# Designed miniproteins, single chains, part 68

Each design is a single chain, and the fold is of that chain. pLDDT is the mean over its residues in the fold that is shown.

## One batch from the design tools (miniprotein)

Design m2344
Fold by ESMFold2-Fast:
Structure m2344 (fold): chain A 100 residues (1-100)
Amino acid sequence: SIDDLLEQLRQLFLQAQQAIQDGDLDKAQALIDQASALVDKAISIEKDKERRRLLTLIGASLAMIEMARFLMRDEPERYATLAQKSIEEMIELLDEVERL
């Protein structure tokens, strides 16, 4: 169900935050890639327009994190700070999806 996908997304975000805190950026990237695939699946089955809009914003945030990793490849601490804040914002968007 869509609710199962949203719970899996939440767990991936929490695991990605932990990987970033541990300095394991390769593990964080693998988790972000999994979250991106799961968001695309969630968008494809979601029928509510507003929920789909919020999921699309989460997808955009994930794409920006992936781009930021490349652009900040020589600045891992700066990337980690940006990625943590972006994941916190995506969790807030996920909470909004679940409230609808």
Scores: mean pLDDT 89

Design m2345
Fold by ESMFold2-Fast:
Structure m2345 (fold): chain A 65 residues (1-65)
Amino acid sequence: SIAKLPQVVIDATEDSPEEVIAKLEEVAEFLASVNDDDAGLRAYQERVLDPARREALVARVRARW
């Protein structure tokens, strides 16, 4: 149900790059949690929870921002 989807508002003028990344990770984590395939769920959670990947993405966003 759409009513159970996290409502995330990304405001490029108000949100910092870190806040935008945190909001995107929240949505990604929710999407991973609704997957009933344990192998698929783990793969997506590893992508969301990987600190090195998050740090690289934040650096990329900062370079543009």
Scores: mean pLDDT 56

Design m2346
Fold by ESMFold2-Fast:
Structure m2346 (fold): chain A 87 residues (1-87)
Amino acid sequence: PAMSEELREAILAALRAATERHGAAGGAGTAIAAIGDAEEALLAAAAGDEAAAEAAVRALRDHAAARAGEEVGRAVEAGARASLAAA
């Protein structure tokens, strides 16, 4: 089972809102700030649904890569997976 449409929409909305709030054009700092704000949504996704958590990790990685490049995307994925493993 994939992430529910409602949960996916909530995570993407949080990522968009965080990106708009920080407003900086490009760069790792903007991506990191947006991810930090979206971490609560990722943790909510991790609460009891492994498929939802995996989809959230991929969405966060792709968003970070688009904003700040593939290196930052990979770092974000590693950090998110570590957070999920610790939970």
Scores: mean pLDDT 58

Design m2347
Fold by ESMFold2-Fast:
Structure m2347 (fold): chain A 96 residues (1-96)
Amino acid sequence: MSEVALEIMRETEERMIEAAREIGLSDEQIEAVREAGPEPLWFAVEYLDDEEKQAQLRELAEKVLEMRKAGRPIVDISAFMLEGLRRIQAGEPLPA
């Protein structure tokens, strides 16, 4: 990978983390979400102007952190997170 591509990836990651913090995710929630996959932080940037989707993303991040603390396999946490994001994008209720 080129040096320029690495710089773009770093800046993109920093922007996504900042958006997640602005939405109200804790550092612990951000770490749990990042461990499960990068996708939720991409949506944090898009949801900055949507208070309802911000609230759903916070709830999803809280559940992901709870699953991590309960010792659930990362594959299960990742699958739950991706389904949650799909539902938020579709305007559907979060998975139980």
Scores: mean pLDDT 79

Design m2348
Fold by ESMFold2-Fast:
Structure m2348 (fold): chain A 68 residues (1-68)
Amino acid sequence: SVDDLQRQLTALLQQLQDLIANKAPDAEIEAQVTALADVLGRLSDWSDAERDALRDGLLAWALAQRAA
């Protein structure tokens, strides 16, 4: 359901923030960002290309936040 996807999204966002705060390795941030983009794409009924573009943008953002 949409409610289940929103709950997953909230948990995945919190996990990504924790990974960034703890300076987690690239592989862990990439995996978390990929999971987030998948859930967001499913919630928004996006194409694979739109989901991949979101993943790439979110990854760039997350790595920049970790570096700050």
Scores: mean pLDDT 83

Design m2349
Fold by ESMFold2-Fast:
Structure m2349 (fold): chain A 77 residues (1-77)
Amino acid sequence: MKKVEEQANFIMEAVREMIEKDLPATEIVKKIKEKFNDQPEELIMELIGISLVLLGNGEPERAFEKTKELIEEYFKK
């Protein structure tokens, strides 16, 4: 799997776990920020928000593709 796809899957699974286990948003934000500590917090918050909205709409494939696009465009290389 490409690094970007692994990063997108990590964010998607963290948001999915938040929904399924009723975890506080702060725990998921902390988990994602610990994994991507070199990335801007604002970008991490946007990735979480987009994944949450699209997963909530029953669009997991679209959530994955949008998360991947944002990582490819905005994540520091």
Scores: mean pLDDT 76

Design m2350
Fold by ESMFold2-Fast:
Order: C-alpha cells, then sequence, then structure tokens
Structure m2350 (fold): chain A 77 residues (1-77)
C-alpha cells in the first residue's frame, strides 16, 4: 500500500541517519519526493516539516514515517 511505502522509506532513512550517511535536509527532501510520487504531496511536505523542526535522529525519522503512513491510511480508508 502507499502507507507501507512511507513506513519502508522511514525505516531506510532512519538507518541511513544512524550510519551518518544522510543529513536532515536530505531526509526531508526524500519524504517530499515520496509524497509527490504517491499523490500525497501534502503528507510528504508535513513529514519534511517535522524532520526539519526536530533534531536529526533515527527515532524522529521512524516516528515521522509512521505518522505519514497513518495519514495515508486515513485518506484511503
Amino acid sequence: SNADVFLAVGKLLARRVEEGRVDRQSVADAFRTVGRHLGYPEIGDEAAERVLASPASPQVVLDVGREAARRVEERES
């Protein structure tokens, strides 16, 4: 499902943050790109804003991905 894509992307990006391979801006840009690709640009933009408003941590990225997935499920239910 589209919600599973946000969840999977959140998990991937959280791992990359833990490894020091991506910065906060790159994570935000990735969530925006995913939202646009799936037809939920507002959900992707909200996820990006949450990332940019928070300290860069794997847990924040996981939580943002989970919240984006939840919002997609609400739209598709």
Scores: mean pLDDT 86

Design m2351
Fold by ESMFold2-Fast:
Structure m2351 (fold): chain A 80 residues (1-80)
Amino acid sequence: MIDYEKLTPEEIAEHARKLLAEVRELLKQHPDNKELGLLFIAASLLYAGVLFEAEQGRRDEAAKNLKALDEIYEEMKKVA
């Protein structure tokens, strides 16, 4: 698993970009799944939060949002 405590803000942002790409791919595979659509909205907000906090240099807040994004992605895989 990713060691969130050792990542720089830039590395956290890069992990979030990769994770959101996987989220988008999962949504494309299940276009009629309304629950995935709602989880995608949550994932998009968390992704925006990661980028915002990382840009401000707030590493711990960025990492917290990245962890929440990862948890939403795990939930999306269960619903798909």
Scores: mean pLDDT 82

Design m2352
Fold by ESMFold2-Fast:
Parts: sequence; structure tokens; C-alpha cells
Structure m2352 (fold): chain A 102 residues (1-102)
Amino acid sequence: SYINLAINAFNKGNFNEALTHLDKALNLVKSDSDAKASDYLDVAEAYLGIAEFFDNLGIDHPLINEALNGAEEAVNLAEKKASGDEVKRIKYLKARIKRLKA
């Protein structure tokens, strides 16, 4: 899983590599006609985790904007497929994205 590769890279401090793996994960989900909203949301949460890590440290890092852009794209794509509890998950993720952009 590219998400697992991204988490592994992030934990090692390889933040650019982590984003590259998440970009590959998102592109894989986008190319899969059978992809569910939850697949997009898992990628969005991983992107947000990176952005929130730097925000929590009070660090203005260029990767925050790249991670937020990836999270927003993934959430927007999830909305096209979402139902039930996924709608609540989307609202929660959108609130987190909005907080980081304020």
C-alpha cells in the first residue's frame, strides 16, 4: 500500500518521500473505477496528518500547502461517491482542512 509506504517514510523524517507516496496512492485510487469514497478518505486523512504535524509544531513548512492540496482533492473526489457515515467523515475532514487554512 502506498499509504503504508507514506506513513513509514514520514516516521523516518522523509517528508518529501511521504508526499510522493500519497500522490501515487491518490492517482491509483483515481484510476480505479471501483474505488469507494472510503479509499479517497483514507488518502485524505494521511495527507492531513502530515499538514497537522507541522501545524502542531508551529512550523511554517512548504509541505503543508502540498499536503492540504492533496487532502482537498481527495475529499472532493470522495464527495462524488459518499453516502451514510462517509458524509460525516467528509464534514469532519473539511473542518480540519479549513482550520489549517485560517
Scores: mean pLDDT 87

Design m2353
Fold by ESMFold2-Fast:
Structure m2353 (fold): chain A 100 residues (1-100)
Amino acid sequence: SMKEEILKLLKEIQKLLGEAYEKATDPALARLIVEAAGLANEAIRMVKEDAPKEEILKVIEELIRVLREAARKATDPELRELLERAIEKAKEAKKLVEEM
């Protein structure tokens, strides 16, 4: 069930990033959102394949870093809120992976 909860959080991050991408008008911000979506997808793949915990953590830490950069660049309050929600879900996923 911990693996299922991690996958649920990562899929929720993908949904938030899809909504964020639709609102992004700045090409640099859009590129960061695409990069974050790729990292979330890689984390999903790694969790499904039972990759080493340390490798999953590195990808989630990079996801959090990219999301924080995107949130700092976001001037639209709704877009910033979507990115901040994604950061909180990524932090929760990180905690669950650490407990695996």
Scores: mean pLDDT 91

Design m2354
Fold by ESMFold2-Fast:
Structure m2354 (fold): chain A 92 residues (1-92)
Amino acid sequence: MNERVEEVFERVRAGELVPVEELEEVERYLLEEIRRNMSGETVEEAERLLRRLFERLREAARAGDTAGLREAVAAYEAELEAVRRRRAAERA
């Protein structure tokens, strides 16, 4: 990830209440990065994953829920790891 995305996620993991506007900036950056570096069905899967993450993050941020922010990031990281494992198990 780029340094800005890493910084924001690290702050969330540390229990910081990251404002909605910073989350929206990070979402926009990641969506542009996906569209630039991926194609086809892979783009749709990645975009769906990010949209779910940032919907949860925005809701938690508006509620002042730092635990909810951490849970959203942890769930996203677990989903990414599951995708990585599926690809590694693929016979080629």
Scores: mean pLDDT 77

Design m2355
Fold by ESMFold2-Fast:
Structure m2355 (fold): chain A 55 residues (1-55)
Amino acid sequence: SPALENNPHFLGALALVYDEQGKKVEASKAFSRASQLGFTSAALTPEEAQALAAA
């Protein structure tokens, strides 16, 4: 839905799920979109923040 496509927290969570599944391209795209929409690493665990930095 359009609301989910523009939700930075949803896209950040989706990116972490893709990364865990080994879908690195999809994870990188979702992280980039989440960041554009105002997602912040302050909401992440240390492990999630490391995954975001690696993408």
Scores: mean pLDDT 69

Design m2356
Fold by ESMFold2-Fast:
Structure m2356 (fold): chain A 86 residues (1-86)
Amino acid sequence: KKLEEAIRRAARVVATGLADPRMTEDNVFAGATVTLIQAGLSPERAQELAKRLVEEGKKILKDNPNASVEEIAEKVAERVLEELKE
């Protein structure tokens, strides 16, 4: 319930950050981690999920260079949520 909402919010942070040329990958990772912690995840779990979200975001952005931030965010969230459903 709350985990899906947290991941979708963090995915939006990742998509927005990766699209901003002023943001470093470390800044994007930090932003996603903080978003997940604020949603109630432990720091350890937040860092693990944030790393996965950034890695998937980079792959999706490379494969879809003309996609909107919203499209990238949705695809990132779907990939990470699919992995967690196992």
Scores: mean pLDDT 82

Design m2357
Fold by ESMFold2-Fast:
Parts: sequence; C-alpha cells; structure tokens
Structure m2357 (fold): chain A 80 residues (1-80)
Amino acid sequence: ADAVRAEAERVLAESTDPIERVGARLVLELVDLVTDPNADPLEVEILEGMALITIGVLRVIGNDEGAERLRRLLDGARAL
C-alpha cells in the first residue's frame, strides 16, 4: 500500500500532464478503498473503471509513457 501511494504521490508532484495527475489521484483514492475492509465494492469498481478510462485518454492524446506509469500504479493498487 505505502509503495503504491508513494509512487502515485510522486507522479502527482512531478507530472506536467493534468490527465496523468487526475489518474494518480484516482489511484490514491483506490488504495484507500482497497485497504479499507468496510469499503463498498461498487465504489472500488467505479474507481477502477475511471482509472482505466484515464489510461485510455492518455493513450489517445499520445502520452504513452504516462499511460504505462498509470497502468502500473493501477495494477499495484489492485494487487493489494
């Protein structure tokens, strides 16, 4: 959890792409939910879907590196 959170915070601080920063914030929210034993499973699914849409948008605008970073963050959060 802490490693994924630290990397998402780093992306949020260092990325100049506002879409990648939105994606990093979505991953931070997802980490909070998946580490909460009382989390609503529907909220988890919605945030995962929003993160996937954000990855798709990054690819469409040509930020493939940002899309790959966000995909790794999402995979890390889902592995929790």
Scores: mean pLDDT 83

Design m2358
Fold by ESMFold2-Fast:
Structure m2358 (fold): chain A 92 residues (1-92)
Amino acid sequence: MELMKEILENSTEEELEKASEEFLRQLEEMIAFLEENRDLPEEERRKLEEEWIKKHGEEFEKALLYTRVLLALGKGEAAERARALLSEASRR
């Protein structure tokens, strides 16, 4: 939640649009990784997934956070939801 709060506090609408592009790039990268490892045995696939998360953990978590924020934020109506997320971050 703190990363979402920091993005919203320090970001203009233009920067939120840039975030949507970044989210799409991260999503494509994750999908490509999953596709590449589709034919591997479950045990090997899970190990590679964990290794990928360890190697790209910060980027992956950021992409997930952006996914949640941007899905909630959409466009104009989403500013109100961002406000609700910030309120929840205040330990209610």
Scores: mean pLDDT 59

Design m2359
Fold by ESMFold2-Fast:
Structure m2359 (fold): chain A 69 residues (1-69)
Amino acid sequence: DDGFDAAEREEAAAILREHGFDDVDVDRPLVENLRATGRFSDEDILRILSARDKAARLARLAALAEELA
């Protein structure tokens, strides 16, 4: 468990797809979706997950997805 609930995973999947990452499954844990893209390192994933709340995690994901796309 990466600390994300189903709604967070759905929103994270939408962010990833918006930035051109197509190997995303809403029923898969976020960490597995991030690794499946091949573009997010373990450090990138930790940067996202280290945010203090849901909104901050999704904001970090969006910013990093834009940068890596």
Scores: mean pLDDT 76

Design m2360
Fold by ESMFold2-Fast:
Structure m2360 (fold): chain A 90 residues (1-90)
Amino acid sequence: MSKEELLQKMLEEAQRLAEASRNGDFDAARTEAVELAKLYQKLAPLLSEEDKARIDKLLNGVFLAVDAGDGEAAARYAEELSRHLQELLK
C-alpha cells in the first residue's frame, strides 16, 4: 500500500469516526479508531517527525474522548485529523 493509499484510507476512516461520534455510536467510533491506529502504524515510517507528532496527539485525543463517552470531543479530534490528512495528500 502506497503512502497516498494509506492517507486516503485514514481520511475515510477519520470521516466515519467523526460521524459515528456525533451520532453517539461509540461502538462504531471505537472500531474506526482502531482501524485508524492500524493504518497509522503503516504510515508512520513514511512521515516527517512533525507530522507524526501531530497525528499521535490527535489520535490520542480521539481514543481518550471515545473512552470518556465525549462524542463532541471525539468528532472534533477526528475532524482535525481529517484536515491534516487532506493537507498531506496535496
Scores: mean pLDDT 87

Design m2361
Fold by ESMFold2-Fast:
Structure m2361 (fold): chain A 106 residues (1-106)
Amino acid sequence: ADLTVSGLSLSATEVRAGETVTATAVVTNNGDTDTTVVVTAILSDAAGNVVATASKTVTVPAGGSVTVSLSLTMTEAGDYTVLVVAESAAGDSSAVSAPRALTVLA
């Protein structure tokens, strides 16, 4: 597979602790074979520690795209970064989105 991840958007850029944020991204398969892909949203703190993840498995058709929505909840206030990683189930391709900032209020 030849994967790309684009268009990462968050349902909100500022939330209160315990609220859910939906991360939405487009996973494109530029290859010529339908591919099973594990899509993971990763929430990291200001120190770079991964504090939450959410994942879904999707099939992306050859030359096609799938929009994936993933829900993240953080219980601690702080400044965070969200990114989305797509990995083929066979382990032969991976792609990462541009990061998005998320502020969690007390």
Scores: mean pLDDT 84

Design m2362
Fold by ESMFold2-Fast:
Order: sequence, then structure tokens, then C-alpha cells
Structure m2362 (fold): chain A 66 residues (1-66)
Amino acid sequence: MKEELEKAQKIIEEAIEEAKEMQPLMEKLNTEDLPKEVKDKMIEELTARYKELVARVKPIVEKLFE
């Protein structure tokens, strides 16, 4: 149990840090006049990272709230 909790906390903490790193990119997409190619690439990368975070965190959260 303790080892599982420590692993869960690590994954959640890593996901939070990743989300914090995404924040300035999201702000840049909303506030800057970027070329379409750059904007499309950033949206694709952010969408992929978001899906990956959800896929990693969701099963852990569900397991903790049995």
C-alpha cells in the first residue's frame, strides 16, 4: 500500500509539473499572433500531452477512491 501510494503521488506530482509547463504555452496560443503552422503544432502537442496526463492520472485517482 505505501509503495503504491508513493508511486501514485509521484505520477500526480509529475502531472502537475507538466501542467504548469503547459500553462505558458496555452497563454501564448491565446495572446500572441502566431503563424498558423506554429499554432497548429502547439495545439497538437498540447492536446497529446493533455491526453497522456489524463491517461496516467485517471486510473490512479479511481483506484484511490474505491
Scores: mean pLDDT 75

Design m2363
Fold by ESMFold2-Fast:
Structure m2363 (fold): chain A 59 residues (1-59)
Amino acid sequence: GMEEAKEAAERAAESLRAAGASEETVQATDIGGRKGAETGDAEAAQNGAVRGGLAAGGG
């Protein structure tokens, strides 16, 4: 559901922060993940987070 999708997005952002990613990459990942979470799909939330991070130049 939406809650699970939101948790997935938050975990992706937190994992990047823990790995030492820049705040810009973390923010882009969070935004992308939240947009994906709006569909209520955990997979969409994770894909959104990944796309957000990549758009910010995260590797």
Scores: mean pLDDT 68

Design m2364
Fold by ESMFold2-Fast:
Structure m2364 (fold): chain A 72 residues (1-72)
Amino acid sequence: SPLERARREAEERERLQRLRQQMDDYRQTIDDLVNGQGVSRDDALQQYQQQRAEEQREREERARREAELRRQ
């Protein structure tokens, strides 16, 4: 339906906007680490990847706790 299409298009647009924002945040974070702290881009990338991996683990742990509560 036109409503379902409009909703999917709005969701896709929002998703692309979030991806754009994440990419901009990534570039800004790397540039801030390189220019602000004088670290190499490789070191900045490692720090960024470590932080993202930690955030992902925290999200997974939270989701598992919520799923556990729903099962009880």
Scores: mean pLDDT 78

Design m2365
Fold by ESMFold2-Fast:
Parts: sequence; C-alpha cells; structure tokens
Structure m2365 (fold): chain A 61 residues (1-61)
Amino acid sequence: ETVVTRVVFKSREELLAFYREESRSRGLSEEEIARNLAALEELFKKEQFTAPEIVVSLTTV
C-alpha cells in the first residue's frame, strides 16, 4: 500500500542488526529481541536466501 516503505539490506546480518535496534527503540527486552531474531533466522533457513538483497516492507505509524 502507499504507506509501506521498502528497505533493502545487503545481507542477513544487516537486517538482523536493523531489527534489533528497531525493537530496542520500541522498548522490547533483550530476551524478547533474541527470541524474535531466532525466529527470523529460521525463516532465512527455510527461504534458502536466494538473493544478495533482502527487501523488508515497513509500515509507518
């Protein structure tokens, strides 16, 4: 939709770092962040990470 912004990361590590910082800014604990990051890594394993770029759609609000 028109409010969605796409962010492109060159690697899985960049995406994970971005998510960690974003989650901390929202007040999530380190334990919650670690659990969510583990889930993201499982998704990357399933997707076989076929592209050098990772595109994430973000909604502003």
Scores: mean pLDDT 61

Design m2366
Fold by ESMFold2-Fast:
Structure m2366 (fold): chain A 57 residues (1-57)
Amino acid sequence: GPRASPEALARAARAGGASEEEVEAVRKTGGDAQKAAEIVGGTNPEALAEAARAFDV
């Protein structure tokens, strides 16, 4: 599945309106955008990974 750095995924989740608890859970996925998208809900793994690239680059 799509991957990004755990920090970039956490920043993308927070920017998308995720709660502090969800952001922490996203960091614990180890950069797995599919698991991160399941935590946040209402998004897909590819969209979340794309958003994370904007924060990492």
Scores: mean pLDDT 78

Design m2367
Fold by ESMFold2-Fast:
Structure m2367 (fold): chain A 65 residues (1-65)
Amino acid sequence: GERAAALISELTGLSREKAEKAARAAVTLYRELGREVAVQYLSRDLGLSREQAERVVELAVEELG
């Protein structure tokens, strides 16, 4: 969680705590509903661009998957 959260925080400007929550949500949504749903949810809930949300899912799945 620590490495993905740090990179997500740097990429998105979210606090480390919010980045850790985003990473965990991304992995859960990816595993249960798939990549596209995870990207759409994070984009909407965190106000991220599609490109930023895609990168968050990628980083979270690489560390926690």
Scores: mean pLDDT 79

Design m2368
Fold by ESMFold2-Fast:
Structure m2368 (fold): chain A 84 residues (1-84)
Amino acid sequence: TRRRPPKVDEIHKKLVAENVPRSASERLELRIEMVEELLKAGEMSLDEAIEALKVILEEAKKVGDEKTAERVEEKIKELEKEKE
């Protein structure tokens, strides 16, 4: 049995907490942090992390969060470089 890293559990709790007002941008940032923590913990492969970030990127573009979209694009580029 594997426990999820404490950092991942804390981020997940923030994402599902309906009693705390979170903007769409703030939720996207938490999802990015969750992907990073899962990748660091070895619970997510590099390919899975890149695909998850691409989904977050499309959502950021749909909500008009240009700052988050740019940040996600840079993160995707960094991870793709890590493959080679």
Scores: mean pLDDT 74

Design m2369
Fold by ESMFold2-Fast:
Structure m2369 (fold): chain A 78 residues (1-78)
Amino acid sequence: VADTLRRAAEAVRKARELGVLTPEQIAFAMRTVADRLRAAGAPEEAVRLVEKASQAAKNGDFDKAIELLEEAARVAER
């Protein structure tokens, strides 16, 4: 879970640098991650942080989205 979230943060950073995905596409991908985390029984705090990251990405605030994903990874570690 934590590894998945760190990889997601890295993917958002790369997508922003390369311009290969729209904010809406990145936000949708993060909602999918949040749904999978909830299904896997991840802590609710981690799921909420990913949902906040999705909203930040939708608003074009990729730096905040990456920060929130890193925070979710820390929560999911233990």
Scores: mean pLDDT 76

Design m2370
Fold by ESMFold2-Fast:
Structure m2370 (fold): chain A 64 residues (1-64)
Amino acid sequence: SLAVGRALAVRVGGLPEAAVEAAARAIQDGHSVEEAVRRAREASPTPVSDALLRGAVELLRILS
């Protein structure tokens, strides 16, 4: 489920909750991986590497 994916990305991946929420919302709304990464980057309160954001988006997609 997306809820499990969100928890794993935040608690195990160490990603900002706001970035993970933006990515999960973009995926639920049918946006592409690239758009989900872009929205997560914009929502993040601190800079996060693109590799970590892409990994989180892929994790959310697998667990959705």
Scores: mean pLDDT 77

Design m2371
Fold by ESMFold2-Fast:
Structure m2371 (fold): chain A 125 residues (1-125)
Amino acid sequence: SEIEELKRKASKSKSREERLRAVLELLPYIDDEEVLNFLVRLTTEEKDRVVAAIAQALALYGVGRSLAELEAIAERTEDPGERAAYYLVLYLLTGDRRYLDRAEAAAREAGDEVLLRVLEELRAA
């Protein structure tokens, strides 16, 4: 299934970019208990802090945390890469370009070329 392929890419790929993109592509499935359990586990097993932060943001929203709570987490997140990850998820959930702008600023501060490529693609869409 698409879910099984995305979970495999997110947890097993040696490419940081492929893992990051696969985690984001799980967004439509966050109401699935199996996907939520996978994302929660990934937050502790993923060594890349940005990929882990995307998984955490998705898991928090999937278990019913509010958009305001996710924004508050993003605002108090000191690591610019992790902060960019939270704003990216907020943009995908809301379509609010204010979050896209904040994600781009944080990704530039982090020097994260993978996040910048993803954000450029989203801005062009």
Scores: mean pLDDT 91

Design m2372
Fold by ESMFold2-Fast:
Structure m2372 (fold): chain A 66 residues (1-66)
Amino acid sequence: SMEELKQELEKLLKEIDEYRAKIEDPNMTPQEKEEARRKYLELAKKVVELKKKINPDMEIFVLPPP
């Protein structure tokens, strides 16, 4: 359902925020930042796909990785 898709989107956005915070955290090791960046990109792809399912007529702009 649309409500289930919106709930999954909210969960993915929360996870993306957590990985973005790790990437931007000066106390994280380079290895931890690389793992966070890889996971961020994976989740960002899933968010784009879910947004297309929720509103396929809307323009979706894909930004380069942080």
Scores: mean pLDDT 77

Design m2373
Fold by ESMFold2-Fast:
Structure m2373 (fold): chain A 89 residues (1-89)
Amino acid sequence: SHMEKAREAIELVGDKLLEEMRKNPDGTLTREQVDKVLEEVKKQHPEFKEIIDRIRARLDEAIAASPDGRLTPLQFSEVLAETLEELEK
């Protein structure tokens, strides 16, 4: 179903972002690192492009609102949860 596809995409993006966050000493990601993760997922799963583009737009807003221009684990978890809620409506 569309919702199962959305959940799978969100879980995959979340897992990849967490993997990259663990590699950084402060546990945060730059916009460039976020973009790289999202593009890699889109290349491997073209069927998720629309959902990933929605996630990207939300993450861009969160990063722009961040004082340091970086994505924190809390911010990305909130973005993924909000994206899932919107897709369920």
Scores: mean pLDDT 80

Design m2374
Fold by ESMFold2-Fast:
Structure m2374 (fold): chain A 76 residues (1-76)
Amino acid sequence: MKEKEEIKKLFDEYIDKYFSPSLKEPVRKALDKFIDENPDLTVEEVKEMIKKIDEYNKQVEAENAAFLAQRDAAAA
Protein backbone atom coordinates (compact mmCIF):
# COMPACT_ATOMS: atom_id res chain seq x y z
CA MET A 1 0.00 0.00 0.00
CA LYS A 2 2.67 2.58 0.99
CA GLU A 3 4.77 1.70 -2.09
CA LYS A 4 1.76 2.40 -4.35
CA GLU A 5 1.47 5.91 -2.83
CA GLU A 6 5.22 6.52 -3.43
CA ILE A 7 4.89 5.25 -7.01
CA LYS A 8 1.89 7.55 -7.61
CA LYS A 9 3.90 10.46 -6.18
CA LEU A 10 6.81 9.75 -8.56
CA PHE A 11 4.43 9.63 -11.54
CA ASP A 12 2.67 12.83 -10.37
CA GLU A 13 6.05 14.63 -10.20
CA TYR A 14 6.91 13.35 -13.69
CA ILE A 15 3.53 14.48 -15.10
CA ASP A 16 3.78 17.91 -13.41
CA LYS A 17 7.19 18.53 -15.03
CA TYR A 18 6.50 17.35 -18.58
CA PHE A 19 2.75 17.62 -19.31
CA SER A 20 0.41 20.58 -19.81
CA PRO A 21 -2.52 20.94 -17.34
CA SER A 22 -5.01 19.66 -19.95
CA LEU A 23 -3.06 16.38 -20.34
CA LYS A 24 -2.28 15.75 -16.65
CA GLU A 25 -5.61 14.12 -15.70
CA PRO A 26 -5.85 11.59 -18.60
CA VAL A 27 -2.15 10.64 -18.22
CA ARG A 28 -2.51 10.27 -14.43
CA LYS A 29 -5.61 8.07 -14.87
CA ALA A 30 -3.70 5.87 -17.34
CA LEU A 31 -0.79 5.55 -14.88
CA ASP A 32 -3.18 4.77 -11.99
CA LYS A 33 -4.59 1.89 -14.07
CA PHE A 34 -1.05 0.74 -14.89
CA ILE A 35 -0.21 0.65 -11.15
CA ASP A 36 -3.42 -1.31 -10.42
CA GLU A 37 -2.57 -3.81 -13.20
CA ASN A 38 1.00 -4.19 -11.84
CA PRO A 39 0.54 -4.61 -8.04
CA ASP A 40 4.11 -5.96 -7.67
CA LEU A 41 5.63 -2.84 -9.25
CA THR A 42 8.35 -1.42 -6.97
CA VAL A 43 9.48 2.18 -6.35
CA GLU A 44 12.94 1.23 -7.66
CA GLU A 45 11.52 -0.10 -10.95
CA VAL A 46 9.53 3.13 -11.43
CA LYS A 47 12.64 5.24 -10.71
CA GLU A 48 14.58 3.20 -13.31
CA MET A 49 11.81 3.66 -15.89
CA ILE A 50 11.71 7.45 -15.33
CA LYS A 51 15.53 7.62 -15.47
CA LYS A 52 15.56 5.82 -18.86
CA ILE A 53 12.85 8.17 -20.19
CA ASP A 54 14.82 11.21 -18.94
CA GLU A 55 18.00 9.87 -20.58
CA TYR A 56 16.13 9.41 -23.87
CA ASN A 57 14.62 12.91 -23.63
CA LYS A 58 18.07 14.43 -22.95
CA GLN A 59 19.47 12.61 -26.00
CA VAL A 60 16.63 13.96 -28.19
CA GLU A 61 17.12 17.50 -26.82
CA ALA A 62 20.89 17.29 -27.47
CA GLU A 63 20.27 16.13 -31.06
CA ASN A 64 17.71 18.92 -31.60
CA ALA A 65 20.13 21.51 -30.16
CA ALA A 66 22.96 20.24 -32.41
CA PHE A 67 20.65 20.34 -35.45
CA LEU A 68 19.57 23.92 -34.67
CA ALA A 69 23.20 24.99 -34.06
CA GLN A 70 24.25 23.54 -37.44
CA ARG A 71 21.32 25.30 -39.15
CA ASP A 72 22.14 28.63 -37.52
CA ALA A 73 25.87 28.27 -38.35
CA ALA A 74 25.00 27.57 -42.01
CA ALA A 75 22.70 30.65 -42.08
CA ALA A 76 25.38 32.94 -40.58
Scores: mean pLDDT 73

Design m2375
Fold by ESMFold2-Fast:
Structure m2375 (fold): chain A 100 residues (1-100)
Amino acid sequence: SAKEEIRKIVEETYKKIEELIRENNARSSEAREILTLVALVLKDAEDPNTTPEEVLKSVESALARIEELVKRNPDNEVLREIYEIVKEALEKIKEILKKS
């Protein structure tokens, strides 16, 4: 199902972000906020009462918040990489919904 494919993308996205933070010793309040946001998106993706389109909106909201964090921390390369990871996840989800 589209919902199951989206759930797998969000789960993989969470793991990639957590690994990037770990490898760069980049534990910060911003990194914790991002992990919390993506965990909430994963919860929506796992919730049978949430539609695939609603999960897409949750990812869009998370990406917008991450963009604000990147703009406030312009020298933080790890936050920029996290932004690109979440942006890629958003594009994959859009492609799944277009094929459904």
Scores: mean pLDDT 87

Design m2376
Fold by ESMFold2-Fast:
Structure m2376 (fold): chain A 90 residues (1-90)
Amino acid sequence: LIDRLVEEIEKILKDLEAGKITPEQAVERVSLLLLFAIHIAELEGNTELAKGLRKVLEDFHKRAVPAVKAGDKEGVIEAMKETIEKLKEL
């Protein structure tokens, strides 16, 4: 689950860096992937992983949402990079 999630977020990051998607679209896609991963972890009974993923999503939103509102593309990129590193620690 985590390896696939990291790969998908890395693809979104590359598209954002290349200007193929907007910062708002990047935040939406990452949020949906994290929500999906939380639901899968819960269905599998992995409460520790689900809790870790919820914290990653919360931390991501705390950084990424203000960056989107400010038009700060680099802030969104940094939030996504931090999210990838946090996921690798789960």
Scores: mean pLDDT 87

Design m2377
Fold by ESMFold2-Fast:
Structure m2377 (fold): chain A 99 residues (1-99)
Amino acid sequence: MAPDKLILSAGLAGLLAGKITGEPVGAKLIIMEAERRGIDVSAFRSEENQPKLVEAIRKLAEKLGIKNVPKGDLLSIEFFEKLELAALRKNVEVIAPTR
C-alpha cells in the first residue's frame, strides 16, 4: 500500500497533466507527469498496476472527505482541483519536485 503523501503527489501531477492537455487524465499520463517531477511511481507502471494507482487516488479523495468521487479510469481536472483543495485543508504533505 502506497503512503498518502505519494498518492497525493501523483494526483497533483495528474492535475498538471490535465491542465496541460485540457482533457481527463488516465493512469499513463499521471505516471508520466509524476516521474517527470521526480515522484517514484514505478510500482504502478505495469498494465496490472496502472488501475491500482487511479483507485488509490480515488480512495485518498474519499478519505479527505470528497463525497462524489468519480468512477472509471479517467479523472477530470475538476476532480483533481477538489483533491488539491481537500489536501490543503487537511495539511497533507506532498513530495517536492526534484531538479
Scores: mean pLDDT 79

Design m2378
Fold by ESMFold2-Fast:
Structure m2378 (fold): chain A 86 residues (1-86)
Amino acid sequence: KVELLKELRDYVIKKMKEQGKKTITLNEFKEIVEDFIKEHGLSEEDRKVVEEAYNYVVEEMKRKGKLTITIDELKKILDDFIEKNS
């Protein structure tokens, strides 16, 4: 579970860097998460965990009134989610 979430974090960061993006929108984040699920052929249980992490990031962005998220902000939010679910 923890390793899967770390792989998700690293995948999103890698995709942002490959695209030369300093920030991503909620829609761009959703697309990257969907690509991660597809490329990794996740089980139904693992897909649910990834969807929970995605929803956590979305709710944190909404709470902070943010339309975009930086690499550092994304890492911090996902690391917080991992800690709370470890």
Scores: mean pLDDT 82

